# Designed miniproteins, single chains, continued (3), part 9

Each design is a single chain, and the fold is of that chain. pLDDT is the mean over its residues in the fold that is shown.

## One batch from the design tools (miniprotein)

Design m8293
Fold by ESMFold2-Fast:
Structure m8293 (fold): chain A 72 residues (1-72)
Amino acid sequence: MELERLAEEAARLAYEAGRAYAQGDEEKAAELAARAEELLREIRELGASEEFIREALGRAVEAAKRGYEEAK
């Protein structure tokens, strides 16, 4: 459950990063993206499977795309 919580939070941060990037706030976008990346690293450090890591990364990428498209 901890892994799922971290993946969900990473996707949320990625979504907000995409929104910030679309609005021209590159500093905020970079900060939010870095936080999402840190959570994805934590998932790996907690011993998540490669499949789980791949799925979590995919969710974050799709979330960032949605944030960008919805905010531009």
Scores: mean pLDDT 85

Design m8294
Fold by ESMFold2-Fast:
Structure m8294 (fold): chain A 86 residues (1-86)
Amino acid sequence: KFSELWDIALEARRLALKAGLYEIVDLIEKAFNALSEGIYNNDIQKGIDEAKKYLDKAIELARKAGHQRIVDLLERMKELLDEIKK
């Protein structure tokens, strides 16, 4: 589950870098930092909620830029975060 989330995040980041979408790269990194902070502080739910906020911003930017594949990957990351929530 965590390995799948990581693999999808790496692919989304790779595609964003290739497309020169550095703001999306930054938002993906912020989402993972939020998850890491949630785990570190024993508040995984807060980390997930904050990560989703950054992913929502990244999705809107990718959609506006016409990068549907990046949108799909970021939406899949949000789905996997919901599975961790239990």
Scores: mean pLDDT 83

Design m8295
Fold by ESMFold2-Fast:
Structure m8295 (fold): chain A 58 residues (1-58)
Amino acid sequence: SAEQAERDALLREQLRRILRQLESMKERGDPMVPALERVLAETLAILGMSPEEVEAVG
């Protein structure tokens, strides 16, 4: 439906922002990275997407 498509588009944009921030955190050695990667992986599984697919959809 149009509502679901709009929600999915918003979620993908937010996931790309989170993924970008996570990469920055990984570069600086943030100790929270493993926990955040776990949460991100779970969220992507709900959407049926990989991290590469999230970046590719932009």
Scores: mean pLDDT 76

Design m8296
Fold by ESMFold2-Fast:
Structure m8296 (fold): chain A 88 residues (1-88)
Amino acid sequence: MRELFKKPSKEEIEKLKKIVDAILKYAGDQLPVSELVAITLIATGYLLQGKLDEAVEAVKEYLRDLAERGRISPEVAEKMIEEIEKIK
């Protein structure tokens, strides 16, 4: 796309940090590092496009899929989703 080559803003970095912090608050040792990396890449891809709502929804969908596959507990997934939904 035209005009895609800009460095991430401090606001985009702060929103990414809030998403990661929300996940780590409830996931701790339950979420594999590889899945945390995947979530970070998904969120970053949308945030760099200014699509915060899409970033939040994509991360929520990924967490629900992890719970359905038995990778994390449904209770932990719901707590992470609840915290992520608080990010504007």
Scores: mean pLDDT 74

Design m8297
Fold by ESMFold2-Fast:
Structure m8297 (fold): chain A 98 residues (1-98)
Amino acid sequence: MLKKVIEEIRRGVQSAKQAVQLGDQDSLQSSVDYVVELVRKATELGEEGGKVAVEQIVELQRLGTPISREGALKGVEEIKKVNKELGEEGEKKIKEIA
C-alpha cells in the first residue's frame, strides 16, 4: 500500500509540473487536488509516508502558481490532521519558499 501511494503522489506532482508548463489550469487543479487527497493517506500509513507527503507539498509550493500554493497549504492542513509535528514542519518549509 505505502509504496503505491508514494508513487501516485509523485506522479500527481509530475502531472502538476507538466500542467504548469502547458498552461493547463484545469489539469493543474485536478493534479493538485489528487496530491492533497493522497498526502493524508500517506501520512496515515506512517512516518515514512508523512515525510514523503511533506516533501511533495514543498514541490507544489515550488511550482509558484496560485493553484499549487493553495494546494500546498491544503496539504499541510491534511497532514496536520494525522501528524501535527510533520504538518507544522511542512508549513514552515512552504513559508520559507513563499
Scores: mean pLDDT 86

Design m8299
Fold by ESMFold2-Fast:
Structure m8299 (fold): chain A 109 residues (1-109)
Amino acid sequence: SSLAEKAKKLVEENSDDTIDKLLELLKEVGAELSIEEIEEIILAFLENLKNRDGKLSEEEFKEAASKIPILKNVDKEKLIKEADIDGDGKISLKEFVATILKLRVIEAA
């Protein structure tokens, strides 16, 4: 199986170790994130969090994603559907991070 297929399956499984396993795949493909890149991803989420429920709406997600270089040219509507793993129409920090890590593995693989 390709590393891209492994990354996709990890996001779909949405287990407690999904982020850790995605970070391991990034290290394996030589595309490990710096602390600064991780901070930028978290900051993009937090800066676009307009409500107090800790989740981004579809509109807020599109605004946050526009700040992340790897997401700039991606179909944001399709990305939201894929990131909304629990089907509530909102994106958690875990889902946001997992989606970005998945795309970075796919790009590097």
Scores: mean pLDDT 75

Design m8300
Fold by ESMFold2-Fast:
Structure m8300 (fold): chain A 60 residues (1-60)
Amino acid sequence: SAVAVQALSRFGGLSREQAETVVRMVEAGASAREIGEALGLSERTAAGYKRAAQLFSTEL
């Protein structure tokens, strides 16, 4: 999901490393809370990034 990583980095304001972490965690089935804990983000913010990663990882 190079597209998801690029979208989260370019439009979500995440570093490439943070964007890659979000994508890997989402692919592993992590919750928004777990993503937030890993990146130092609120669960609400992490939920937004999780949804974005899922959208950019599907056929659009």
Scores: mean pLDDT 77

Design m8301
Fold by ESMFold2-Fast:
Formats: sequence, structure tokens, C-alpha cells
Structure m8301 (fold): chain A 56 residues (1-56)
Amino acid sequence: SIPSDLELGKEGDRLAARGIATGDVALAREGARLALQAGMSQEDVDNALRAAEEAA
């Protein structure tokens, strides 16, 4: 119920990976948002979003 920054990062990564694999750009963007909230760099988030859009 109270995820740590690490758990938030894992969940964000999982959702982003699933969105990329399925071509679901909206899901990939949601995963990237969680990763950003967990303290991930904007550069890493931007790279993940670009990968998702290329896969869609």
C-alpha cells in the first residue's frame, strides 16, 4: 500500500516494458511517469518514451 521509491521504479519499468512490447504507447507513458516519480532521470524517461513510440 505504501510503495518505496524502488518499488515504484520497478512497477514503472514493468509497465513501460509491457507498453513497448504490446505497442501500447499510453501504457508505456504511464510507466515512464511512475519511473520519473521514483526519481529516475528525465533523460532515461525520454529515451523510454521514444522507444515506445518507435515500437507503436
Scores: mean pLDDT 72

Design m8302
Fold by ESMFold2-Fast:
Structure m8302 (fold): chain A 118 residues (1-118)
Amino acid sequence: MKRSEETRKRILEAAKELFLEKGYEGTSTREIAEAAGVSVGTLYRHFPSKDELFDEVVLEKLEERIRKADTLDSAEAVAISLASLITTRPDVREELEEKLREVQKKVDELVAAEAEKL
């Protein structure tokens, strides 16, 4: 079981780096498999599609950015990124809209905190 979990983590890390460097369109599942040190067949055993792999990488990245967004500027940057992703990935719109609501709530809380200082 541990080897399978480590393989999945290596695939996610390789995908994250390649998607960040080359974007979704510029990254192939073969390149991700090569970077992770696995076969394409092993990659598809963990992630049935490039879309599923991208969605999991994006969700992890967004959750980290939401957690670290402690200013209005950083929260707005996350909201803009989410809005862009919703536009390009309508198949995961509902999941991304839920994350956008979390960011909007954080923005509202930061705005209220700034108003209290006035």
Scores: mean pLDDT 72

Design m8303
Fold by ESMFold2-Fast:
Structure m8303 (fold): chain A 112 residues (1-112)
Amino acid sequence: SLREILREKARILLEKPEESAEPLKEIFDLVYSNASPEKQKKLTKEKFFDFMADLLQFILLGGLKGEPVVSSKTFEVLPDVKITVPFNPNDSLEEKVERLTEAILELIKKVK
């Protein structure tokens, strides 16, 4: 399933950041292929990778550099494409993998 594919990629991004290049490209391709033509025109690899870097930092730390730790954050990936991601400092690695997986699934749903 799409969820199982994304969960495996999410695990690599969180556990093995040195191996993140190919999983990130594969996640981009999945998001892009599910996007409407209008959203595809606005969705660049650069914007997507910047978003993913911020999302990973938030899931791991609860805040971006220089920002306070918060219980949730809303990310604007594109104009009119927003996802809200919760943070719990007590999350296990497995719970962080599921949180990242759900965030990407919600993004795929919203770019259609």
Scores: mean pLDDT 86

Design m8305
Fold by ESMFold2-Fast:
Structure m8305 (fold): chain A 90 residues (1-90)
Amino acid sequence: SETEKLLEAIDKMKKDVDELMKLFEEAKKTLPKEEYEKVAEEVLEGLERGLKELEKLKKETKDEEVLKKIEELEKYIEEAKKKIKEELKK
């Protein structure tokens, strides 16, 4: 179904977000500050692209289950962005 495909796409997006956060944590532990900050910027750009794609999906669907999953992932990405920005201030 179209709903099933959208839910699968959202699940894949969450896995992509988790992988970006893994790259950030690894960079923080292993790289010099300048290289780590560059990786952090690239991860933040990836997270922002994710939010823009979710906003597009949110406008194209009326399915309550899909909308709930989009809103949960939007919140998850916003918290991830906040965490990265707070780490960069240290």
Scores: mean pLDDT 86

Design m8306
Fold by ESMFold2-Fast:
Structure m8306 (fold): chain A 55 residues (1-55)
Amino acid sequence: HMTEEEALEYITSPEARRDPRLKKVLKELGAKSISIAVQNPEIRKKLIEEYKKIR
């Protein structure tokens, strides 16, 4: 079980920018980039939960 801190560490890493799974989740959430998604608390929470499912 991944913690929210561990998920956020990966999501904000340079490696995450090359992850096609995260790009798909961002598109579904309507966010243009990871930096925009993490600035919105509701979108950030959804991004973390979706990432946990695809890991």
Scores: mean pLDDT 77

Design m8307
Fold by ESMFold2-Fast:
Structure m8307 (fold): chain A 113 residues (1-113)
Amino acid sequence: SEVERLVEELERAVEALLARLGTVLPADVYDELAARLRSAVEAVRTAVEDESLSAEEKVALLEGLLEGVLAALEEARALALSRGDEEAAALLDEAAATLRGLVERLIAAIRAA
């Protein structure tokens, strides 16, 4: 289904973004962010696959997960900027835009199903 395709695309996008972030972020910042992003993606998959949840309940959970992910990326971006690391800050901004777009497409697909 389109929903399944978008969940797989989100999973691949998160791992690709983490591979890039691992080249620019300090190890402690990277480890915390990687754990948070991977946990959020697992929660997205769990919510999407939960047949007991309505489409609107799934959307509400995904919106909350996205808000948490974007807050984590902004925290890491603020830290990078405080250190003068413009490359890391730009990559974190790109990551936030990419994940927002993917989750918004997934929400639209859930509502259309």
Scores: mean pLDDT 90

Design m8308
Fold by ESMFold2-Fast:
Structure m8308 (fold): chain A 80 residues (1-80)
Amino acid sequence: DEVKGYLKFVIRMLESFRARRKSVEQVLLGLEEMRKAATNPEAKEIVDSLIAKARQMAAEGRSSEEIVQALIAELEKKMA
């Protein structure tokens, strides 16, 4: 499944951001780059929802670690 493969790729990217302690701005930039690389409409919709959630959490003052953890959890639910 192309979409499931893409979701796994996004999770790996987010786990890398967490391991490298990327800032909120760097996480948001990374998600925008993933969106540009997505060719499947369903994959674009998923990344758009993640960007919206990340921006909302950033506006609430959440840390980059909290944002990344929440996004990974959301993607894992979509794969179950």
Scores: mean pLDDT 82

Design m8309
Fold by ESMFold2-Fast:
Structure m8309 (fold): chain A 70 residues (1-70)
Amino acid sequence: GAHRLSAEQQALVAEAVKKMKAKMDELQKAGAGQDEYDAASLLVAADYAEKLGEHEKAAYLRELAQKLLE
């Protein structure tokens, strides 16, 4: 069915979610602003997309993160 992931893909999703939560907690403790949170979310999503072989999507997300942090 649509959006059904393999066990390997589910493990990658779980890892990405765990990394995102850890990074958000780190940024909150550091007193980071909204742009830093948004950029961190985009970078975690980009790493996940790259692990799925979605290299163009990963590149796009990294470009958006870089633009937020300029």
Scores: mean pLDDT 76

Design m8310
Fold by ESMFold2-Fast:
Structure m8310 (fold): chain A 110 residues (1-110)
Amino acid sequence: NAEEEIKKDPNNADAWLELGAKYFARGEYDKAIEYFEKAIEIDPNNWRAWLLLGNAYLKKGDFDKAIEYYEKALEVASDEEKPIVYRNLAEAYRQKGETEKAEEWEKKAK
């Protein structure tokens, strides 16, 4: 399991990411955030870790933080990966009530 992998190698960014995802799935967003932050500390070029950090803040209703971290994911994502982040940005703006910005990001994902 991810906890055992981390005990063997605390610099395994993927293990921290998996542990964060496990706590996210349980609705323990604060713990998920701590583990995603650890993954990013080890590998700041992991766009998926930035995306998941944004998702955790979105679930907590912190739309501005979610958008901030999705923008970070875009900085490190490849062009092939960006449409996934665009869809998450659109959802964050939609939940924030900024419908026009949500539609702009949805168009970029196509």
Scores: mean pLDDT 88

Design m8311
Fold by ESMFold2-Fast:
Structure m8311 (fold): chain A 77 residues (1-77)
Amino acid sequence: AAPVYSAEDIERMKEMIREKGKEEGWSEEVIELLIRAAELAMEAANALAAGDEARAAELFAEAEELGREAERLIEEQ
């Protein structure tokens, strides 16, 4: 079975986040954190679809932590 998100889907998401972040005036650090969080969340969805619930949980937790750090940095600006 194919993953839920292909490598092309992931690259497209990264591009969209970079474009939106630049237009919104987010710092490069915030953009990089949000890109990594999105990558991990998409990898987690693929792992879950493959039946690896433990790996999916780990990746989702890491994505959540990176998302929280991005929010903190936005608040500090």
Scores: mean pLDDT 83

Design m8312
Fold by ESMFold2-Fast:
Structure m8312 (fold): chain A 86 residues (1-86)
Amino acid sequence: MTVIVEGKGVSRRTAEDIRGAGLAAEASGGKARIEVEGDRAIVRAEDAGPGGVIAAIGAGVQGELEGHIAKSEVKGDTITITIEPG
């Protein structure tokens, strides 16, 4: 399963959670590309495994708790979570 988490205009904590989702995917045997710069964080992970999927959902929840807007889309074998300013 491929996981994509895109955060723009997000808090440092939310950006760190997005980074964590990529690391969790790698720990599950997946391959992740992680980009974090200021208030922007983007992760794309292939073969993310259960840990990567759970961490990605957690990043979305954390973003909402911080007043951001999180949207999720499932298309085939890809889960995309987009987090944007509230």
Scores: mean pLDDT 84

Design m8313
Fold by ESMFold2-Fast:
Structure m8313 (fold): chain A 55 residues (1-55)
Amino acid sequence: SVDDAVATFRRTLELGAAGDEEGQRRALDEFQRLLAGLSPEQQAEFTRRVNEINA
């Protein structure tokens, strides 16, 4: 789901900030799998939410 993709994206950033290289790699793999499963509508919603986080 979009919520899962956003949560995993946030977790990837947190692991990177913590210096957990192995955890970050696993989170990135999970993120890629989740993102690949999103519909075009869900992908647009994900992009919108990520832009809000970075604003």
Scores: mean pLDDT 79

Design m8314
Fold by ESMFold2-Fast:
Structure m8314 (fold): chain A 65 residues (1-65)
Amino acid sequence: MEEERKKAIEKGIERLKTEYHESEEVIKELIEMAENLEEAKANSDSPENLGRLIVAQLAKGLLEA
């Protein structure tokens, strides 16, 4: 579910804030990249969206780590 993915991302962000004290600007960029993954899935009709999917998937992996 979309909410479940958002929860996982938020948990990763909280981990980055509490354990690594990352700046909110960097965290916000990672969120935007991960959220763009959902938009890219909905609009997967162009090579540009494929590139966004790859980048967003990597960002999501970093947030979950």
Scores: mean pLDDT 60

Design m8315
Fold by ESMFold2-Fast:
Order: structure tokens, then sequence, then C-alpha cells
Structure m8315 (fold): chain A 57 residues (1-57)
């Protein structure tokens, strides 16, 4: 995979998680879930996830 594509996919994942968190702000349960997903996706995990997505493309 191309490093530029990796960075693009990482940004896309971050954007989707952020959108989910914003949609969840009025719902404390969903907000907690979104916060858990963000804390679970460290930089390393985010990169590994992006690599897996690129491998499937």
Amino acid sequence: YDPEELERVKEEIRARIAAGAEASRDDPVLRRVAEHELSRLTEEDLEAKARAILEQL
C-alpha cells in the first residue's frame, strides 16, 4: 500500500469516529460508546486498521 493512501484512510476513520461522537452528544450512553472507541483506537491501532482496509481494496 501507498503511505499517502494510508494517511488518507486514517483521516477518514478519524472523521467517521468524530462524526459518531458528535451525533452521540445528546445521548450519554452513545457518547460513552464513542469515547470508548476513540480511546481504543490508539495511533498504532488506527494505523493497523487503515492498513487492513487498504489490503482489502
Scores: mean pLDDT 69

Design m8316
Fold by ESMFold2-Fast:
Structure m8316 (fold): chain A 57 residues (1-57)
Amino acid sequence: MKEVKGKDPEAAGRAFDEVVRAGDTDPEKLFEALEKYGAEAVLTEDGEVILRAEGPA
């Protein structure tokens, strides 16, 4: 399990924009982009990305 603590809640949007432009649907690529932009996220061992930077559900 990999985890990033983000300081910018908009970083998740920037990460999605980068991954979508690249045409990737790989959870690890999304997690790397989230880490790069400082979003709060967890990549589980099952290959799921859990976002916390998007605010309350």
Scores: mean pLDDT 64

Design m8317
Fold by ESMFold2-Fast:
Structure m8317 (fold): chain A 64 residues (1-64)
Amino acid sequence: TSTATAVENLKTGERTLIRVSPKKAKVTIEEKLVEGPDGLYRVTTLTAEGATAETIDAKIPHHH
């Protein structure tokens, strides 16, 4: 079992990505809203069974 976490800033729209390899893995996704210094963040925790889940340090540009 592998677990990775992605964070989205709901004010700016900046987020991290999670990669799962191989793609045909059994996946459980949990989302939580967390209050931080700049407001609300969406925290996504992904658990993969029989595969690797990893957080990618790539910022997605925010769109207004």
Scores: mean pLDDT 71

Design m8318
Fold by ESMFold2-Fast:
Structure m8318 (fold): chain A 91 residues (1-91)
Amino acid sequence: SEAEEYYEKGKLLFVQNKYEEAIEYYEKAIKLDPNYGEAYYNLGEALYELGKKEEALEYYEKALKLFTEKLGEDHPLTKLVKSKLEKLKKE
């Protein structure tokens, strides 16, 4: 899908440390698929790398909700996001 294509472009930019550009592509993916939990998670990761911790927490919370609803509490992606949130709240 076009949402997946934007998400993959965002990931490529993220690994190049182009975090602001990665965010633009993750936002495009979310506009096409508002339930794209992985795009919310990676948007949070890019915001965190830019030092925008509070905004990152908001997107991790959104990703956690979506992963819990679609994949369940025991899914590895759900557990990953929950672990990230617990670590960041302690910083």
Scores: mean pLDDT 88

Design m8319
Fold by ESMFold2-Fast:
Structure m8319 (fold): chain A 76 residues (1-76)
Amino acid sequence: SHRARAEELVREAERALEEGDLERAAELYWEAALHYAQAGDFERAAEAARRAYELAGDLERAAAVEEQLLAAARAL
């Protein structure tokens, strides 16, 4: 399921943080956010997207994920 995949991605992101790989952690949180959105869990999707933004400092990727979350919400 999308929720199970999102939870796996969050665990992988936490491992990447423990290893000091901030870029990898950010990418994993981006993917987790998309999977939470697909599962209809927009609260957890927003939290994961925010963490990815904070780690990457990348406004362009943050905007892309926000648009994908809005598209998923409109599809429901």
Scores: mean pLDDT 78

Design m8320
Fold by ESMFold2-Fast:
Structure m8320 (fold): chain A 70 residues (1-70)
Amino acid sequence: MEELDEKAKKYEEEFKKGDPRAYLNLASIYLQKGDLEKAKEYVEKALELSTDPGLIQRAKLLLKEIERLE
């Protein structure tokens, strides 16, 4: 649990550095913590900001996982 909190903070700092992957990483962290609302918010932001087909595919898989858990 402490490790997940540290990872979330690092990804937030990485986003401030302009890394668009940070949104997808944050979505994954919140999904692991069971916060489906935050996970969905971040995966939607990753989809809006990314033009990378690989990142878009990962975001869609995360969104499907969130929908399964709802």
Scores: mean pLDDT 73

Design m8321
Fold by ESMFold2-Fast:
Structure m8321 (fold): chain A 84 residues (1-84)
Amino acid sequence: SHLEKGKKALLAGDYESAIEYFKKAIEEDPENAEAWLLLGAALHELERYEEAIEYYQKAIELDPTNVSAQAQLLKTQEELQKAK
């Protein structure tokens, strides 16, 4: 699946490929909170914090019980603040 290919790319540090696979996973299943969360994580690794925040927020909207998504959102917001 595109989600599994994205996860493999993310683990390999191939963040641009991971982003493309997670975007395809979202096109196939836009309610898949994990795909939105992992897209945000890949963007965070590329220091694209504002985009990462948007996708983490979408993951939380789809699954508000996901503590990991909430923690990643806060971490990324802190990194964005440090960039000033």
Scores: mean pLDDT 87

Design m8322
Fold by ESMFold2-Fast:
Structure m8322 (fold): chain A 56 residues (1-56)
Amino acid sequence: EAEKYRELGEEYAKQGKYKEAAEYYEKASRIYWGQGDFEKAEEAFAKAKEIASKIK
């Protein structure tokens, strides 16, 4: 479920677990794209990219 993965990504990001956060945002983005919700897919993908930049 896209929204649950987005919430998990947000939760892991708050905990500083950036690798896990980026993975869950990426999963959310893929599901949103499959559902035709391109706005939410783009937002989740942008968050995944932003968080991934913190990993190294």
Scores: mean pLDDT 80

Design m8323
Fold by ESMFold2-Fast:
Structure m8323 (fold): chain A 73 residues (1-73)
Amino acid sequence: AEELVKRADELEKQADEAYKNGDTERAIKLYEEAVRLYTEAAKIYFDNGDFEKAKEYVARAERLREKIEELKK
C-alpha cells in the first residue's frame, strides 16, 4: 500500500508539471493513473483494518477526480 501511495504521489507531481507546461491531455492521463493507485491503496488499507488511511486516500482520489473534470472543461 505505501509503495502504491508513493507512486501515486509521483504521478500527481508529473501531472502537475505536465499541466504547468500546457500538456493538459498528458496531465489528465497521469492524474487518472494516480487516482487508480490511490484507490487501490485505500482498498488495501481498508482490507487491513486501517480505516483512517483508507478514508484519506479515498478523499485524495476524489479530489483528483474533481480536478480531472475541471481540466476536461
Scores: mean pLDDT 84

Design m8324
Fold by ESMFold2-Fast:
Structure m8324 (fold): chain A 62 residues (1-62)
Amino acid sequence: GKKIAVVVGADKESAEKAGKGMLSKGAEEVIQLVGASLDEGRKLAEELRKQGYIVGGVTATE
């Protein structure tokens, strides 16, 4: 399955910075959740895993 990184950030700039880091670590796609909770990111990661995607974890930024 495709490797996806889920990033939760308080603002767009923080989420984009973390997302670039995940791409450098081998993620094929980054999903940014701006203004969302860590719990919402975890729920999305679980749903993506059920669809056959490889999600290594949820990255949170302040």
Scores: mean pLDDT 78

Design m8325
Fold by ESMFold2-Fast:
Structure m8325 (fold): chain A 94 residues (1-94)
Amino acid sequence: RRRELLEEAARLAEEGIRLLEKAVTENLPNNQQLRDKAKELFEEAARLAEEAGDLEGAELARKAAELVSQPGVIPQLEALDLGRRAVARLRERL
């Protein structure tokens, strides 16, 4: 079960990164919805990582979720970096 939680957490974080990249690179009419969904995915990834005992992966994903909600390009780019680090951490533990 721990491995399954880490795999799902990594998958959710990867999807969050994908949506956030789209929101940052494309000024789409649904940009806010993409960011909101990315935040939800990072929050769920953090929850699953914490349940699996990967506190570092959980913290990285949680910080990414917090930054997605902040205005400006810099917080969004930082959220992408943290999301990528979360995925790398979660996959390292598989």
Scores: mean pLDDT 81

Design m8326
Fold by ESMFold2-Fast:
Structure m8326 (fold): chain A 63 residues (1-63)
Amino acid sequence: MKEEIEELRKRIEEIEEEIRRLREELREAKEKGDPRVPELEFEIEILEGLRGIYLGILRLLEK
């Protein structure tokens, strides 16, 4: 249990870092009128969904 919780926390941290980087890229893309804006928004949405799932699992395991 403790090791599984640690692995989930690491995965969540990795996803959060990736979302942070993509959000920074999205802000710059929007300022420049970059045609990649819809693609970046979609990728962030997928990662946010995945993060939510892992956080839900983590919450159940920490009970």
Scores: mean pLDDT 82

Design m8327
Fold by ESMFold2-Fast:
Structure m8327 (fold): chain A 68 residues (1-68)
Amino acid sequence: KEEMIAVVEDTAEKLKTDMGVPEELIEEFKKKAYEIIENEDDPDVIRKKLAELLEEVLKKYEELKKKE
């Protein structure tokens, strides 16, 4: 589980530094990602859900850019 947390933290850092995603969306991503890691024991299921979560966050970011 520690390895998965490190992946989440690295992903959040890249979203912030490389893509300019707002802190609010990064915090939402981290919170939901940690919930996935806590509630799921299968690494393959965790990876799939984390990938889906990342796509949802990126979609929300695009909607925010469109609104402002």
Scores: mean pLDDT 77

Design m8328
Fold by ESMFold2-Fast:
Structure m8328 (fold): chain A 58 residues (1-58)
Amino acid sequence: GAAAREELRARMRRHREESLAALAAGGGPVGANGEVAAEIGRKLREIGDEFQRELLEK
C-alpha cells in the first residue's frame, strides 16, 4: 500500500540529507555522488518489486 511506499521515500530523503550534510562539511568522499545515485536507484527498484522480487529473482 501507499504507507510502505511513503516509508521507503522517507528513508531515501533522509539518506540524501545525510549525504548533502557530509559534502557541505567538506569531508565527503570523492565518490559520494555515485553512492547517492546507487541508493536512489535501489530504493526505487525495491518499491516496484517489493512483493514481486521472488517472481523476478534477478
Scores: mean pLDDT 62

